# Designed miniproteins, single chains, continued (2): the designs that were tried, part 4

Each design is a single chain, and the fold is of that chain. pLDDT is the mean over its residues in the fold that is shown.

## One batch from the design tools (miniprotein)

Design m4112
Fold by ESMFold2-Fast:
Structure m4112 (fold): chain A 67 residues (1-67)
Amino acid sequence: SSMEEQMEKQIRALQENADKYEKLAEELKESDPQKAEEYQRKADALKTAIKNIQEYMEKKEELKKKG
């Protein structure tokens, strides 16, 4: 429970940061394309991290059903 709550909190923080970087990328797209690309890459990296954590949690839950 506490570990799941900590993981959910971490996912939320990563999602908030990904959203922030996506907004910055869109805002800078016309005025500073290079900086926009950097923020987009950061957002993409965070989304990948979130996906990996979610897949790990799902696999752990599946294993509990079998044991």
Scores: mean pLDDT 83

Design m4113
Fold by ESMFold2-Fast:
Structure m4113 (fold): chain A 92 residues (1-92)
Amino acid sequence: SKEDEIRALFEALLAELLAKYADLPAGVLEAIRGILSTALDLLLAGKPAAAREEVEAMFAELKRRFPELAAQLDEIEAEILAFIDEAEAILA
């Protein structure tokens, strides 16, 4: 199903991010997990535009709280936005 395909992409991205960015503070990794879970919920509700807006807003706040991590957070945001683009294509 489209839902199962999107969930598989979510699990793969989550595993990749946790492996690649393992050295980030645990609280930041938990925030990223929360952002990705929020994006998944909105995508499964058929709201990819809302998922994009919410991810961008949550990463703007995270970068405000952790300006020393801005470059790494920009990279992670780009990977999550790419996931939203791929999920939107599946939903079309």
Scores: mean pLDDT 89

Design m4114
Fold by ESMFold2-Fast:
Structure m4114 (fold): chain A 70 residues (1-70)
Amino acid sequence: SPLEELKKLEAEFKKATKLADKYKLLSQMVRILEEHPSEEGLKMLEDIIASETNPSLKLTLQNALEQLKR
């Protein structure tokens, strides 16, 4: 299911240490959320944003969330 794939990608994102890997995982999560919008999926992205310390990645995450909520 799309939510199960999102949970898998969230786990991989939390495990990722390289910024390039995090950006790739984010792009996959955004793709799933665009195809299968869900409140649970958006909350998952919000939780990732709250935990992210890299300013550039955090901004990219925030912009993605804003576009998905329109």
Scores: mean pLDDT 83

Design m4115
Fold by ESMFold2-Fast:
Structure m4115 (fold): chain A 70 residues (1-70)
Amino acid sequence: MLSVDQLLQLMRDVADAMRKSGMPPEDVVRLMESYGRDAVERLRRAGRTDDADRLQQGIEKLKKEVGKKM
């Protein structure tokens, strides 16, 4: 399984690729919210609460970074 840092890096790379393809920032944020929510919930169900909290915080930071480009 990917570490939280690897998951956040993957999400950052995917978000960057989507923006470069011409996807609007709001659509990128929506996809990140959907994917991130599922990943966080899976970590919490597995008892990896600290990892889930770290991933949630990282996703919120990425969403703010993407949103600023609107």
Scores: mean pLDDT 77

Design m4116
Fold by ESMFold2-Fast:
Structure m4116 (fold): chain A 92 residues (1-92)
Amino acid sequence: MAEALAYLATGEQYLELKKYEEAIRYYKKALELAPDNKELQAEAYTNLGKAYLELEKYEEAVKAYQEALELDPNNEEAKKNLEEAKKKIEES
């Protein structure tokens, strides 16, 4: 699925540029194009969570990281960022 990988890579470029809303749009597109690619979906959900976290959309970040961990339970970055997002919700 070359198209899904291209959307994932473009999303990562927008994330690096701190264009978080554009990054989210591209990650969602990658997820739509590759519904059966668990590896791509886990990466897209992890990065979607990061973009939501940077936008202070903590509930959306929690949901994205939970999806990432359903696909890859050993993702330590997603686990750590999930706990930070939950803490931010509790502190609000």
Scores: mean pLDDT 87

Design m4117
Fold by ESMFold2-Fast:
Structure m4117 (fold): chain A 90 residues (1-90)
Amino acid sequence: EKELEELLKEVEELLNEIIEKNKDDPELVELLKSILKALKEAVENKDLELLRLVLDAIRQLAKVEKDPEVRKLLEKVIELIEKILELLEK
């Protein structure tokens, strides 16, 4: 569905922006890339359990993030993934 694809694209763009801002943190970059891969697989396979795990991982990252700009981007990602989850649960 176009709405689902657009939400996924927005999440990918936001996660890539966070990756770009954190190029000096290779562990965080690798984690974010793994999260994006898991998100794409969860959406493609309608794996709601994996999608919930991805959402929880990002929520934990947002909770411990000290940079307010990065935290705001993570909070937007959370909102978009919650919308994706709602669409897939229907």
Scores: mean pLDDT 84

Design m4118
Fold by ESMFold2-Fast:
Structure m4118 (fold): chain A 56 residues (1-56)
Amino acid sequence: MPDLNGDGKIDAADRAALKKIQAAFGLPDDGVPGPATLAFLQNQTPEQRAFVQSFA
């Protein structure tokens, strides 16, 4: 995504990346940000920023 401003939604590519993160941390790898995934991402704010930056 060349411009994430105004999008802010998880698309198919974002879901694929989430599946990899989920699998790496033993979470359900469905590519959907469930409660466990959201809690994990909130705890790792710098890593979440790196994830977003990887799409920019």
Scores: mean pLDDT 59

Design m4119
Fold by ESMFold2-Fast:
Structure m4119 (fold): chain A 65 residues (1-65)
Amino acid sequence: SDAEEIEKLAEELRRKAEELEKQGLLEPARVLFETADKVLEAKSLEEAKKIAEEGDRRALELYLQ
């Protein structure tokens, strides 16, 4: 179901955030934690995927500086 895929997407984002936090990359990690919360609030799987893509992009931008 869409709800299960949205939950999985949020879990994947939180896992990535935890790994970044362990590496001392606190700002990219914070962005992905916030993105995971937004993904869980999404009204559709399509919206959730767009939120996740934007969050990943923002985190990568901070990582690359």
Scores: mean pLDDT 87

Design m4120
Fold by ESMFold2-Fast:
Structure m4120 (fold): chain A 71 residues (1-71)
Amino acid sequence: DLATRAAERAAERLGLSPEQKAAAVELARRVGIAGLTPANISKATGLSREAATRLLEAIVEEYARLLEEQR
C-alpha cells in the first residue's frame, strides 16, 4: 500500500526510531493517507504534536512522490 510505504520513507528520512517507524506504518495501514492527523500520529507514535506534524508533512510528500512514480 502506498500509504504504508510513504510512512516508512518519511520516518526513515526524519531519523525516527524503529518503534516510532513501526507505529507510523501500522497507523497508515489502518487509516490510510486521508485518515492521518497530527493527533492520531502523536498518540500512536508518542511524538510531540510538532514532531507529528512534521512527520505528516513528510508522509504527504513521500506519498505524492510515490503517486508520480506509479504514473
Scores: mean pLDDT 85

Design m4121
Fold by ESMFold2-Fast:
Structure m4121 (fold): chain A 64 residues (1-64)
Amino acid sequence: DVEALFGRYDKDGDGVITAAELKAVLRAQGLNPSDAFVQALIAAMDRDGDGVIDLDEFRAGLSV
């Protein structure tokens, strides 16, 4: 469920995923993502260019 998955990344419950939140979740799962990798993921999903991922952008990114 996309909404449940988004909720795991959106630790603050503010309706967006920041680079810091994405990096923290990946690190909690035993990954060590570079800042460049995190920025590339955000750029790939961030259609609005606001530097964060909302639920609609996250849903669109997962449908690829």
Scores: mean pLDDT 71

Design m4122
Fold by ESMFold2-Fast:
Structure m4122 (fold): chain A 61 residues (1-61)
Amino acid sequence: SLEEELEARVRELVEFLREAGLSDEEIQSFLELVRQVAASHSPEQTIAFIESLKRWLEKEL
């Protein structure tokens, strides 16, 4: 389901951020941003946002 895919993408994002050396507080800030997007957008749009964020972070980190 899209909900299961969204949960998997969120989990992958958290693992990526931890591997990149971010603190728990920094990770929570990104999760809050994802939550805000999820509250006002579809699951598909939220997944696309997470993937775009990961691509941007891979270039900057």
Scores: mean pLDDT 85

Design m4123
Fold by ESMFold2-Fast:
Structure m4123 (fold): chain A 64 residues (1-64)
Amino acid sequence: DNESAGLSGAIAALRAGASLKAARAVYEAGKAGHTPDQVREMVLAAGGSQEAADAAAEAVAKAR
């Protein structure tokens, strides 16, 4: 489920220290069906860490 993927990605990003802006971007990207690599790029573009980007991408992939 893409909505569950977006939510899981957003929670993972927040737990890894990403901003609310980055988490929102992950939620929208996951919900829209973007790839885990695209989700990772969005976290990094929003100023998130590599750890947050990897955590968000993994969570999105696992929820699909």
Scores: mean pLDDT 81

Design m4124
Fold by ESMFold2-Fast:
Structure m4124 (fold): chain A 83 residues (1-83)
Amino acid sequence: LTPEEEIEVLVALAEIYLALAKHDLQKGDYDSAIESARKALELVEEARARMDELGIDNPQLRASLDDVEAEAKKIIEEAEKKK
């Protein structure tokens, strides 16, 4: 994998965990939703750290990471309010 492809894989994994978190939130499984959303946030932080280390300046990847972070945080707040 190129450095950029490696970041793309991390973004894809974060999006998968975000989708799982949304699904669990809809089912009322708040603990699982929080766990999946937290995993998505961990992957976002890892992707950003690697972008910084490698000097990758890709606005589309940054936007995707920002979107995942915002949605994951909303899921955590909503799930914590409900439990």
Scores: mean pLDDT 86

Design m4125
Fold by ESMFold2-Fast:
Structure m4125 (fold): chain A 95 residues (1-95)
Amino acid sequence: SLEEKIKLLKKEAEEAKAAGDNEAAAHFYAALGHLYMQLEKYEEAIKAYEEAIALDPNSYATPEMYRNLAEAYRKLGEEEKAKEYEKKAEELLKK
């Protein structure tokens, strides 16, 4: 089920983080964020993406996660936060 997939991703992320595998943990948190976006659970998606970025800020996926954060914040009516993350994505792509 979808609920079981969410539980599995959370468990995998927590286990990877506990093992010190920040890159793997970030991957699982990003996947969890994508799933929450698909379910229109924007607050949960934001938390998952923020955790993924904190664990692996230099990931090639970070600009995409910033864009997804911007979308999630915009869906919640947080336009200033959305613009902030769009700018972060743009600046990172210039690097």
Scores: mean pLDDT 86

Design m4126
Fold by ESMFold2-Fast:
Structure m4126 (fold): chain A 73 residues (1-73)
Amino acid sequence: MAEEYEKLGNQYEKEGKYDEAADFYERSGDIYEQEGNLEKAADSYLKAAQAYIKAGNFPKALEAGRKAQELRE
């Protein structure tokens, strides 16, 4: 469930595991998007982008940020 992936993202982020946290946030966003909850999907993708930035994974941060932006049309 999307909420469980978001909780895992929060936990991994607290542990300084930013790439893993971002992956969980992105998975949460994918599920929210599939459920039609575009607001929560956008928020999850934004959290993924922020976590990827902290990880130094800029290509993935850009991809996640673009997904969030698309949902806010």
Scores: mean pLDDT 84

Design m4127
Fold by ESMFold2-Fast:
Structure m4127 (fold): chain A 70 residues (1-70)
Amino acid sequence: GMSELEELRKKIEEIEEEIEKLREKLEELKKDPEASEEEIKELELEIEILEGVRALLEGVLSLLEKKLKE
């Protein structure tokens, strides 16, 4: 029931926290003149993948909330 929604929300929050950490790391790498373009691109890809996973989980959450109200 409602516990599945809370677990899903917690998982979304955990992914959002991970994305923020990676964005912070990316910002630091962009300021580092010795950082390679490959390292920057790899972090950007990791962020993009996690944002995709977050969007998918948010979609599932929305569907579950709609189903529980109807």
Scores: mean pLDDT 82

Design m4128
Fold by ESMFold2-Fast:
Structure m4128 (fold): chain A 55 residues (1-55)
Amino acid sequence: GDDLKNKAKELLEKALEAGKKGNTSLAESYGKKALSLGVSEDEVLDLAGDLLLSS
């Protein structure tokens, strides 16, 4: 649902921020948490792409 997508987007934002700081372990952890919310892999990639383009 939309709540899960919003939570996944927040986790992906945290993952991208951690990655920008060079904390790859934390970035991977947040990415895994986003996937665990039951969003599809395609949805995660779409949200990640949107966040990268919003930089």
Scores: mean pLDDT 74

Design m4129
Fold by ESMFold2-Fast:
Structure m4129 (fold): chain A 82 residues (1-82)
Amino acid sequence: DAAREGALGALEVALAALDAGDLEGARTALEAARQNAARADIPEEQREAALAHLEAALAAVDAGDLETARAHLEAARAALAA
């Protein structure tokens, strides 16, 4: 599933950007992860969970809450990897 792999790849880029303090890079990677997750050929419940966590991570980045953003990215990764 190319879309699922694309979402996972973008999510790893977002995590690396957060660790580097690159909020613009994190937002760009999060949008890429959301676009790919929405197209992933996975069970609807897993896709909805991943999208909800990615949306929450984006909101946390915009609020400057990097710890909360990382927690939601890890949860999104778990949902996509299941």
Scores: mean pLDDT 83

Design m4130
Fold by ESMFold2-Fast:
Structure m4130 (fold): chain A 86 residues (1-86)
Amino acid sequence: SAAEAVVEEVRELMEKHNIAEEISGSTALLIIAEAFSRVGGVPKDVAIEAAIEAGIKPDEKYTREQVLEAARRAAKILQERGLLPE
């Protein structure tokens, strides 16, 4: 599915940038937005808004698992809005 492709891209981007344990919310938002833009066809600004609604705050820290969970929630939000296919 498109949601699975986006979550996989988020995982690959975090590995590429050597993110081992925790990252800032601002970095997580950029990674999620890039993944949605590259494999989901979603504009980065729209993807950032969905990721914030999914629980990513720019000034907090998140584990890799929390970022992947937020990406899954953001994908569901975007699917419900008709901005990401099933």
Scores: mean pLDDT 84

Design m4131
Fold by ESMFold2-Fast:
Structure m4131 (fold): chain A 81 residues (1-81)
Amino acid sequence: MKEELDREFDVGALVVAAAVYDVIGKKYERKGNFEEAAESYELAAKYYRQAADIASGPTAENLRKYAEEMEKKAEEARKKL
C-alpha cells in the first residue's frame, strides 16, 4: 500500500516537473532563447520518460508520446540556432 502510493506520487511528481520545463521552454522560445528552450524541452522529455518507465498500460504509452513531443520541440528549437 505505502509502496504503491509512493509509486503513484513519483509518477505525478515527474509529470509536474516535465510540465514545468515545457512551460519554461515555451517562455525561452518566445524570447528567442532557442538554446535554453531546447535544454528545457529536453529536461521535460527526460521526466516524461522517467514517469512512463514507472507507470504502466495506457498511461505509460501516453507519457511516452508526450516525451516524443518534447524531444521534437527540442530538435525544432535547436534548428533555429
Scores: mean pLDDT 83

Design m4133
Fold by ESMFold2-Fast:
Structure m4133 (fold): chain A 55 residues (1-55)
Amino acid sequence: VSEETRRQVVELLFEAGGLDASDEQIERIAKELGLTPEQVRRIAEEARRRALAGE
């Protein structure tokens, strides 16, 4: 997964109410970007850890 795709995932997650997105939001983002829900979930988890760490 490219860094551009990761940024798009994070942006869509923020629109959904933040990086703490529901399974439904994760599935919708996955369909929009041509990813699996599992890939979106991993990106969300990594982005959430960065946000909580002040990054």
Scores: mean pLDDT 75

Design m4134
Fold by ESMFold2-Fast:
Structure m4134 (fold): chain A 77 residues (1-77)
Amino acid sequence: MDEKIHELTAEVGRAARRYIETGSEEDKKRLEELVKQLAEIDKDHAISVLNVLRRAAEEAGRTDLAEFLKKVEEKIK
């Protein structure tokens, strides 16, 4: 379990960085899929990761990403 959580958390972080850079629909879908997979294993951890990513998105001026991450959080609650 711990190894999978660590791997998925790293993948979510990479997907978020890619989406911040590209803004592509493909990267957006990949990010959502990975967050949902993480939530299936540890929902509270997934929400914590989303909160960190939302802050990073806001700091980067990516309000579109921050709003998307907020919607993903509502879907997994």
Scores: mean pLDDT 81

Design m4135
Fold by ESMFold2-Fast:
Structure m4135 (fold): chain A 70 residues (1-70)
Amino acid sequence: MIEELPEELRKKIEEMEKKLKELAEKHKAGELSDEEVLAALREMYEEIIRLLEEAGLEEFLALLRETMAK
């Protein structure tokens, strides 16, 4: 499935994975507060929503939207 994604979408996913790993590493090292990590994750959730919508993955979009609506 990931292998069949458009090249541009695949690159965007790879960039997000890299950012998530950097956030986790910095948080573990004490360089980022919980608040800073949550703020960055919120921005990434919005990016993921846009990517899922572009890809037509409405099932995942609905699940993510429900999770954020708490």
Scores: mean pLDDT 70

Design m4136
Fold by ESMFold2-Fast:
Structure m4136 (fold): chain A 66 residues (1-66)
Amino acid sequence: SSLEQELGRLLREAAELIKQGKLEEARRLMDKAKELIAQIGQQDPVIARVAEHELRELEEELEKVE
């Protein structure tokens, strides 16, 4: 779906922003990803849980850099 594609894009961009040290921009994309995960989860909880795991890994990376 278009929401799943957008979610994947946001997660990939957030990961790159963390690598670049653009932590504030990464946080904004991660917040948008959380909103999309909530929307996707209303229809497909399995895909939402997988994305939640990927987002959690990004949150851990951000904590290590901050």
Scores: mean pLDDT 84

Design m4137
Fold by ESMFold2-Fast:
Structure m4137 (fold): chain A 63 residues (1-63)
Amino acid sequence: NVEQGKELEKQGKEAEKQGNYKEAFELYLKAGELYEKAGDLVSAARAYQNAGRAMKKYVEKQA
């Protein structure tokens, strides 16, 4: 679970770099959920924070 969460976070960061903020948001949310299931609440909080940032960028880009 933690290893899968880290891989999804990496994919989310790559999507963010490409400007694919909606995809980054979805990937970060999945990573956070996997970290929660693994009991890694610190990594889950970080992933959800990254998801929130990606969503903010997505909304700003659509304006």
Scores: mean pLDDT 84

Design m4138
Fold by ESMFold2-Fast:
Structure m4138 (fold): chain A 70 residues (1-70)
Amino acid sequence: MSEINQLALRSVGLAIRGVGAIIEGDSEEALKEAEELKKIGEEAKKRGDEKLAEQMFNLSEKIKKKAEEL
């Protein structure tokens, strides 16, 4: 529980930074944060947390797509 919560909290921080970068028009920073979210999703999947992994992959792809549209 506690260790999984740390991954979730870190993912929220990265998501906020990624969205902030998109709002500021910083596509490079947004892409960087999206890549880090994908890595957290892969780690969650390895630990057996399929739901967290799906949420992180979905969020990473959305941020990446928005960054590519800038």
Scores: mean pLDDT 78

Design m4139
Fold by ESMFold2-Fast:
Structure m4139 (fold): chain A 57 residues (1-57)
Amino acid sequence: SAEREARRREQLEYSERLRREAEEGNERARERLELNREIAEKLREIGDEFQEELLEK
């Protein structure tokens, strides 16, 4: 869906901006980047659980 792809692009752009700020020595940006990574990992795990449920039909 186009809406999902747009949200994914926005999130990637935001993460890239935080990465640049972290490279400039901004510790708050580094903390936010770390949090975003954890959120992305958790969302991926939820997606995997959904796929496993579909495969167990």
Scores: mean pLDDT 73

Design m4140
Fold by ESMFold2-Fast:
Structure m4140 (fold): chain A 80 residues (1-80)
Amino acid sequence: SIVELLSEIGRAINEALAAGELSEEQAARVKELVGEAVDAYKAGDYATAAELFREAARATPSPRVRELLLRLAEHMEALA
């Protein structure tokens, strides 16, 4: 589910930050973009939500965080 993916992304970002795989600046940028994507999703703008999740994926060096963000983008694209 989208809720489970969002929870897993939050956990993965915190784990990557703790492991030194993300800088605080990179983590903040990803969280900002995810927040914008969630706002677009709640507004029913699935195309914008998908693009924001893809932009968040490009902003992270963590493969796990990237893969989870791309899965959310695919869910949004399926709803658009």
Scores: mean pLDDT 87

Design m4141
Fold by ESMFold2-Fast:
Structure m4141 (fold): chain A 70 residues (1-70)
Amino acid sequence: MTPEEAVQKAAELAREAGDTKAAERIESLGQGLVDAGFSPELVLQGAIETARELGADEAAKKIEEFLKES
């Protein structure tokens, strides 16, 4: 998985959890992480933290489960 694919997957999982705002923030911050050279795993970890900061617990859970299965 590329870092760009990790951003897309995290945002997809946030939308599946019903949290469009978390998905949008993951996409906006995720581009910065990709540009900074972060690995796919670090991008997913950043997405989990972003979702948790927004109180999007279901989105954070889905992304965390995906990261553990990757």
Scores: mean pLDDT 84

Design m4142
Fold by ESMFold2-Fast:
Structure m4142 (fold): chain A 56 residues (1-56)
Amino acid sequence: SMEEAIARLESPDPEEQVEAVRRLGEAKDPRGRQAILRALQSPHPEVRRAALEAAS
């Protein structure tokens, strides 16, 4: 669900964060948009890359 995907962004595991960002990008939901913008500032390069792809 959207709520679960947003919650997974709080995971300490960057792999879970990447999966969450990809799901949020596919959904085109305004709630997900804010979460994706937040992920662009992640300390993890893979999470930032997923956020850039989701924002496109």
Scores: mean pLDDT 79

Design m4143
Fold by ESMFold2-Fast:
Structure m4143 (fold): chain A 91 residues (1-91)
Amino acid sequence: SLEALQARERAVAPEIARVLEDTLNRLKSLPGASPELIEMAEKALEAARRGDAFTAMLILAVGSVIAKRQGQTEEAKLLDEALDRVAALLA
């Protein structure tokens, strides 16, 4: 149900925020990370901190596509791994 999904999202919100904080820090450590991808990761973290896991997942998915199109392979991998981790927390 929608209520059960929202309750799950609220329960795992701190863990999702930690995943995205870790992802943002790792992304910032990569010399090839564009300012655009960093800004997107920051917006995903902001959404997660508001308890909006689905907006965070959408931003990660779009960021991964942008990274792949720009040849940023390591950045795309980090964003894909973050998306998988967030999805697993909501399962």
Scores: mean pLDDT 87

Design m4144
Fold by ESMFold2-Fast:
Structure m4144 (fold): chain A 80 residues (1-80)
Amino acid sequence: EERVEEELLELRRRVQEALARAGAALDAGDLEAAAAHLEEAARAARELAELLRRAGREEEAARVEREAEGLLEAARRLAA
């Protein structure tokens, strides 16, 4: 399904871009910006997991969901 694959690619791109921005913020010592970008990556990853689950790709959805949880936990530690 063309539409689903395009949405999956867009969400994967959003996750990668947010992670890249988080890495750049960490390199600059900006922990608040890094936390915000990790939260953005986690949100995009959760959207990706929901779409994967609707597409019947349940193992991949579960993996992405666990990754999103880890990103949120990392963001909370940096924002503390």
Scores: mean pLDDT 86

Design m4145
Fold by ESMFold2-Fast:
Structure m4145 (fold): chain A 113 residues (1-113)
Amino acid sequence: MEMSVEEALELARKAIGLALEGKFEEAEELVKKVEKALEKYPDNAELWTLLGYAYGLLGKVEEAIEYLEKALELDPNNAEAYRALGEIYENNLKDYEKAEEYYEKARELEEKE
């Protein structure tokens, strides 16, 4: 059998860590490997969120937004996905108004939990 969902989530988190260390080529290879798990776990909102955030860190803005929007389609109360969208709009797109809207939504959702 292919990768389990737990293995996919762990590898996605590892890819994020590598991207934060500036190891972008290694991070991208792990992201590609984890994307194959979406074929088996297409309804896992956390997996979409982690891959979207990793793509954002890699500067793959279009992919990052698509993946995070999919995560929010599956889980509209996903504060992590809203925060990741905020970071992309702020750091990559320089759209500070939209970034603040996403950050406010994430904050509101975190305060309700």
Scores: mean pLDDT 84

Design m4146
Fold by ESMFold2-Fast:
Structure m4146 (fold): chain A 68 residues (1-68)
Amino acid sequence: LDAETAERLAKEAYLAFLLGDRERARELIEQLSVVDPEAAARALEALDAGDAEGLARHLKRITDVAAS
């Protein structure tokens, strides 16, 4: 998964979360698990908890890894 695709998926996941579409956000985060499965698992926990700050932090971690 290239850095550009990871960044797009992360932005779409966060937008889906803000719009209340938790199923869409989950699907997008699951696709990001190929980059960093540990950070993706933490992002899913934040999603289930409704933790916007935690979700943003974990998505940033995934995109940082993809850009490396």
Scores: mean pLDDT 88

Design m4147
Fold by ESMFold2-Fast:
Structure m4147 (fold): chain A 61 residues (1-61)
Amino acid sequence: GELRELILRKIALELRKIGLEFDIELVKDTDPEKVKELEKEIEELEEEIEELEERIEELEE
């Protein structure tokens, strides 16, 4: 069902965010420009996660 698909998609995005946070930790001392790029990607993922959370909440009502 749609609810299950949204939940799985949210989990996938949360895992991607964790991966990007790990990448920042690896490059923070060597490539500050890449850190900025990764931070932007995290912001985009956070926005998508918030939209998915709103949709999940609406479907659970």
Scores: mean pLDDT 83

Design m4148
Fold by ESMFold2-Fast:
Structure m4148 (fold): chain A 92 residues (1-92)
Amino acid sequence: DLARSLRISLAISIAVTAGLAILALLVSIPGVLTPEQLPVPIQLILLGVNAAVVLAGKKLPNPTTVKGLLILGAVFAVIFLVVFLIVYALLR
């Protein structure tokens, strides 16, 4: 179903964009993250989202429901936490 595929694609795009927006916000705060450190977190976010989609396959939650959005949010929150741990290690 085209509409359902578009909703899933939109949810993935929003998650990736949110992760990139958080990285941009961190770069805008002096002393937290430099632009030169962005490539690694960006690649990790993309890899994590890709891995989550591949592993979940057709079992991905429906992003049009509150429950589905919460589950997708939790999965992407874990990916973002891993990225932030790596960013924190780079700042040490």
Scores: mean pLDDT 63

Design m4149
Fold by ESMFold2-Fast:
Structure m4149 (fold): chain A 55 residues (1-55)
Amino acid sequence: SKATVEQIKQLAVQAAEAFEAGDYEKAAELIKQVRELAKKAGLPIYSKEEVKKEL
């Protein structure tokens, strides 16, 4: 849903902010939450391997 997409975007921004702050543990937890929400919404879920292919 639109609300789920917005929540995913907000969590992704928070993960990026945590990473920039050097809080890698918090960034990893937020990324996990993004992936769980994406899975529930039927959106694409990226593994480490899939992310590397896009780089």
Scores: mean pLDDT 72

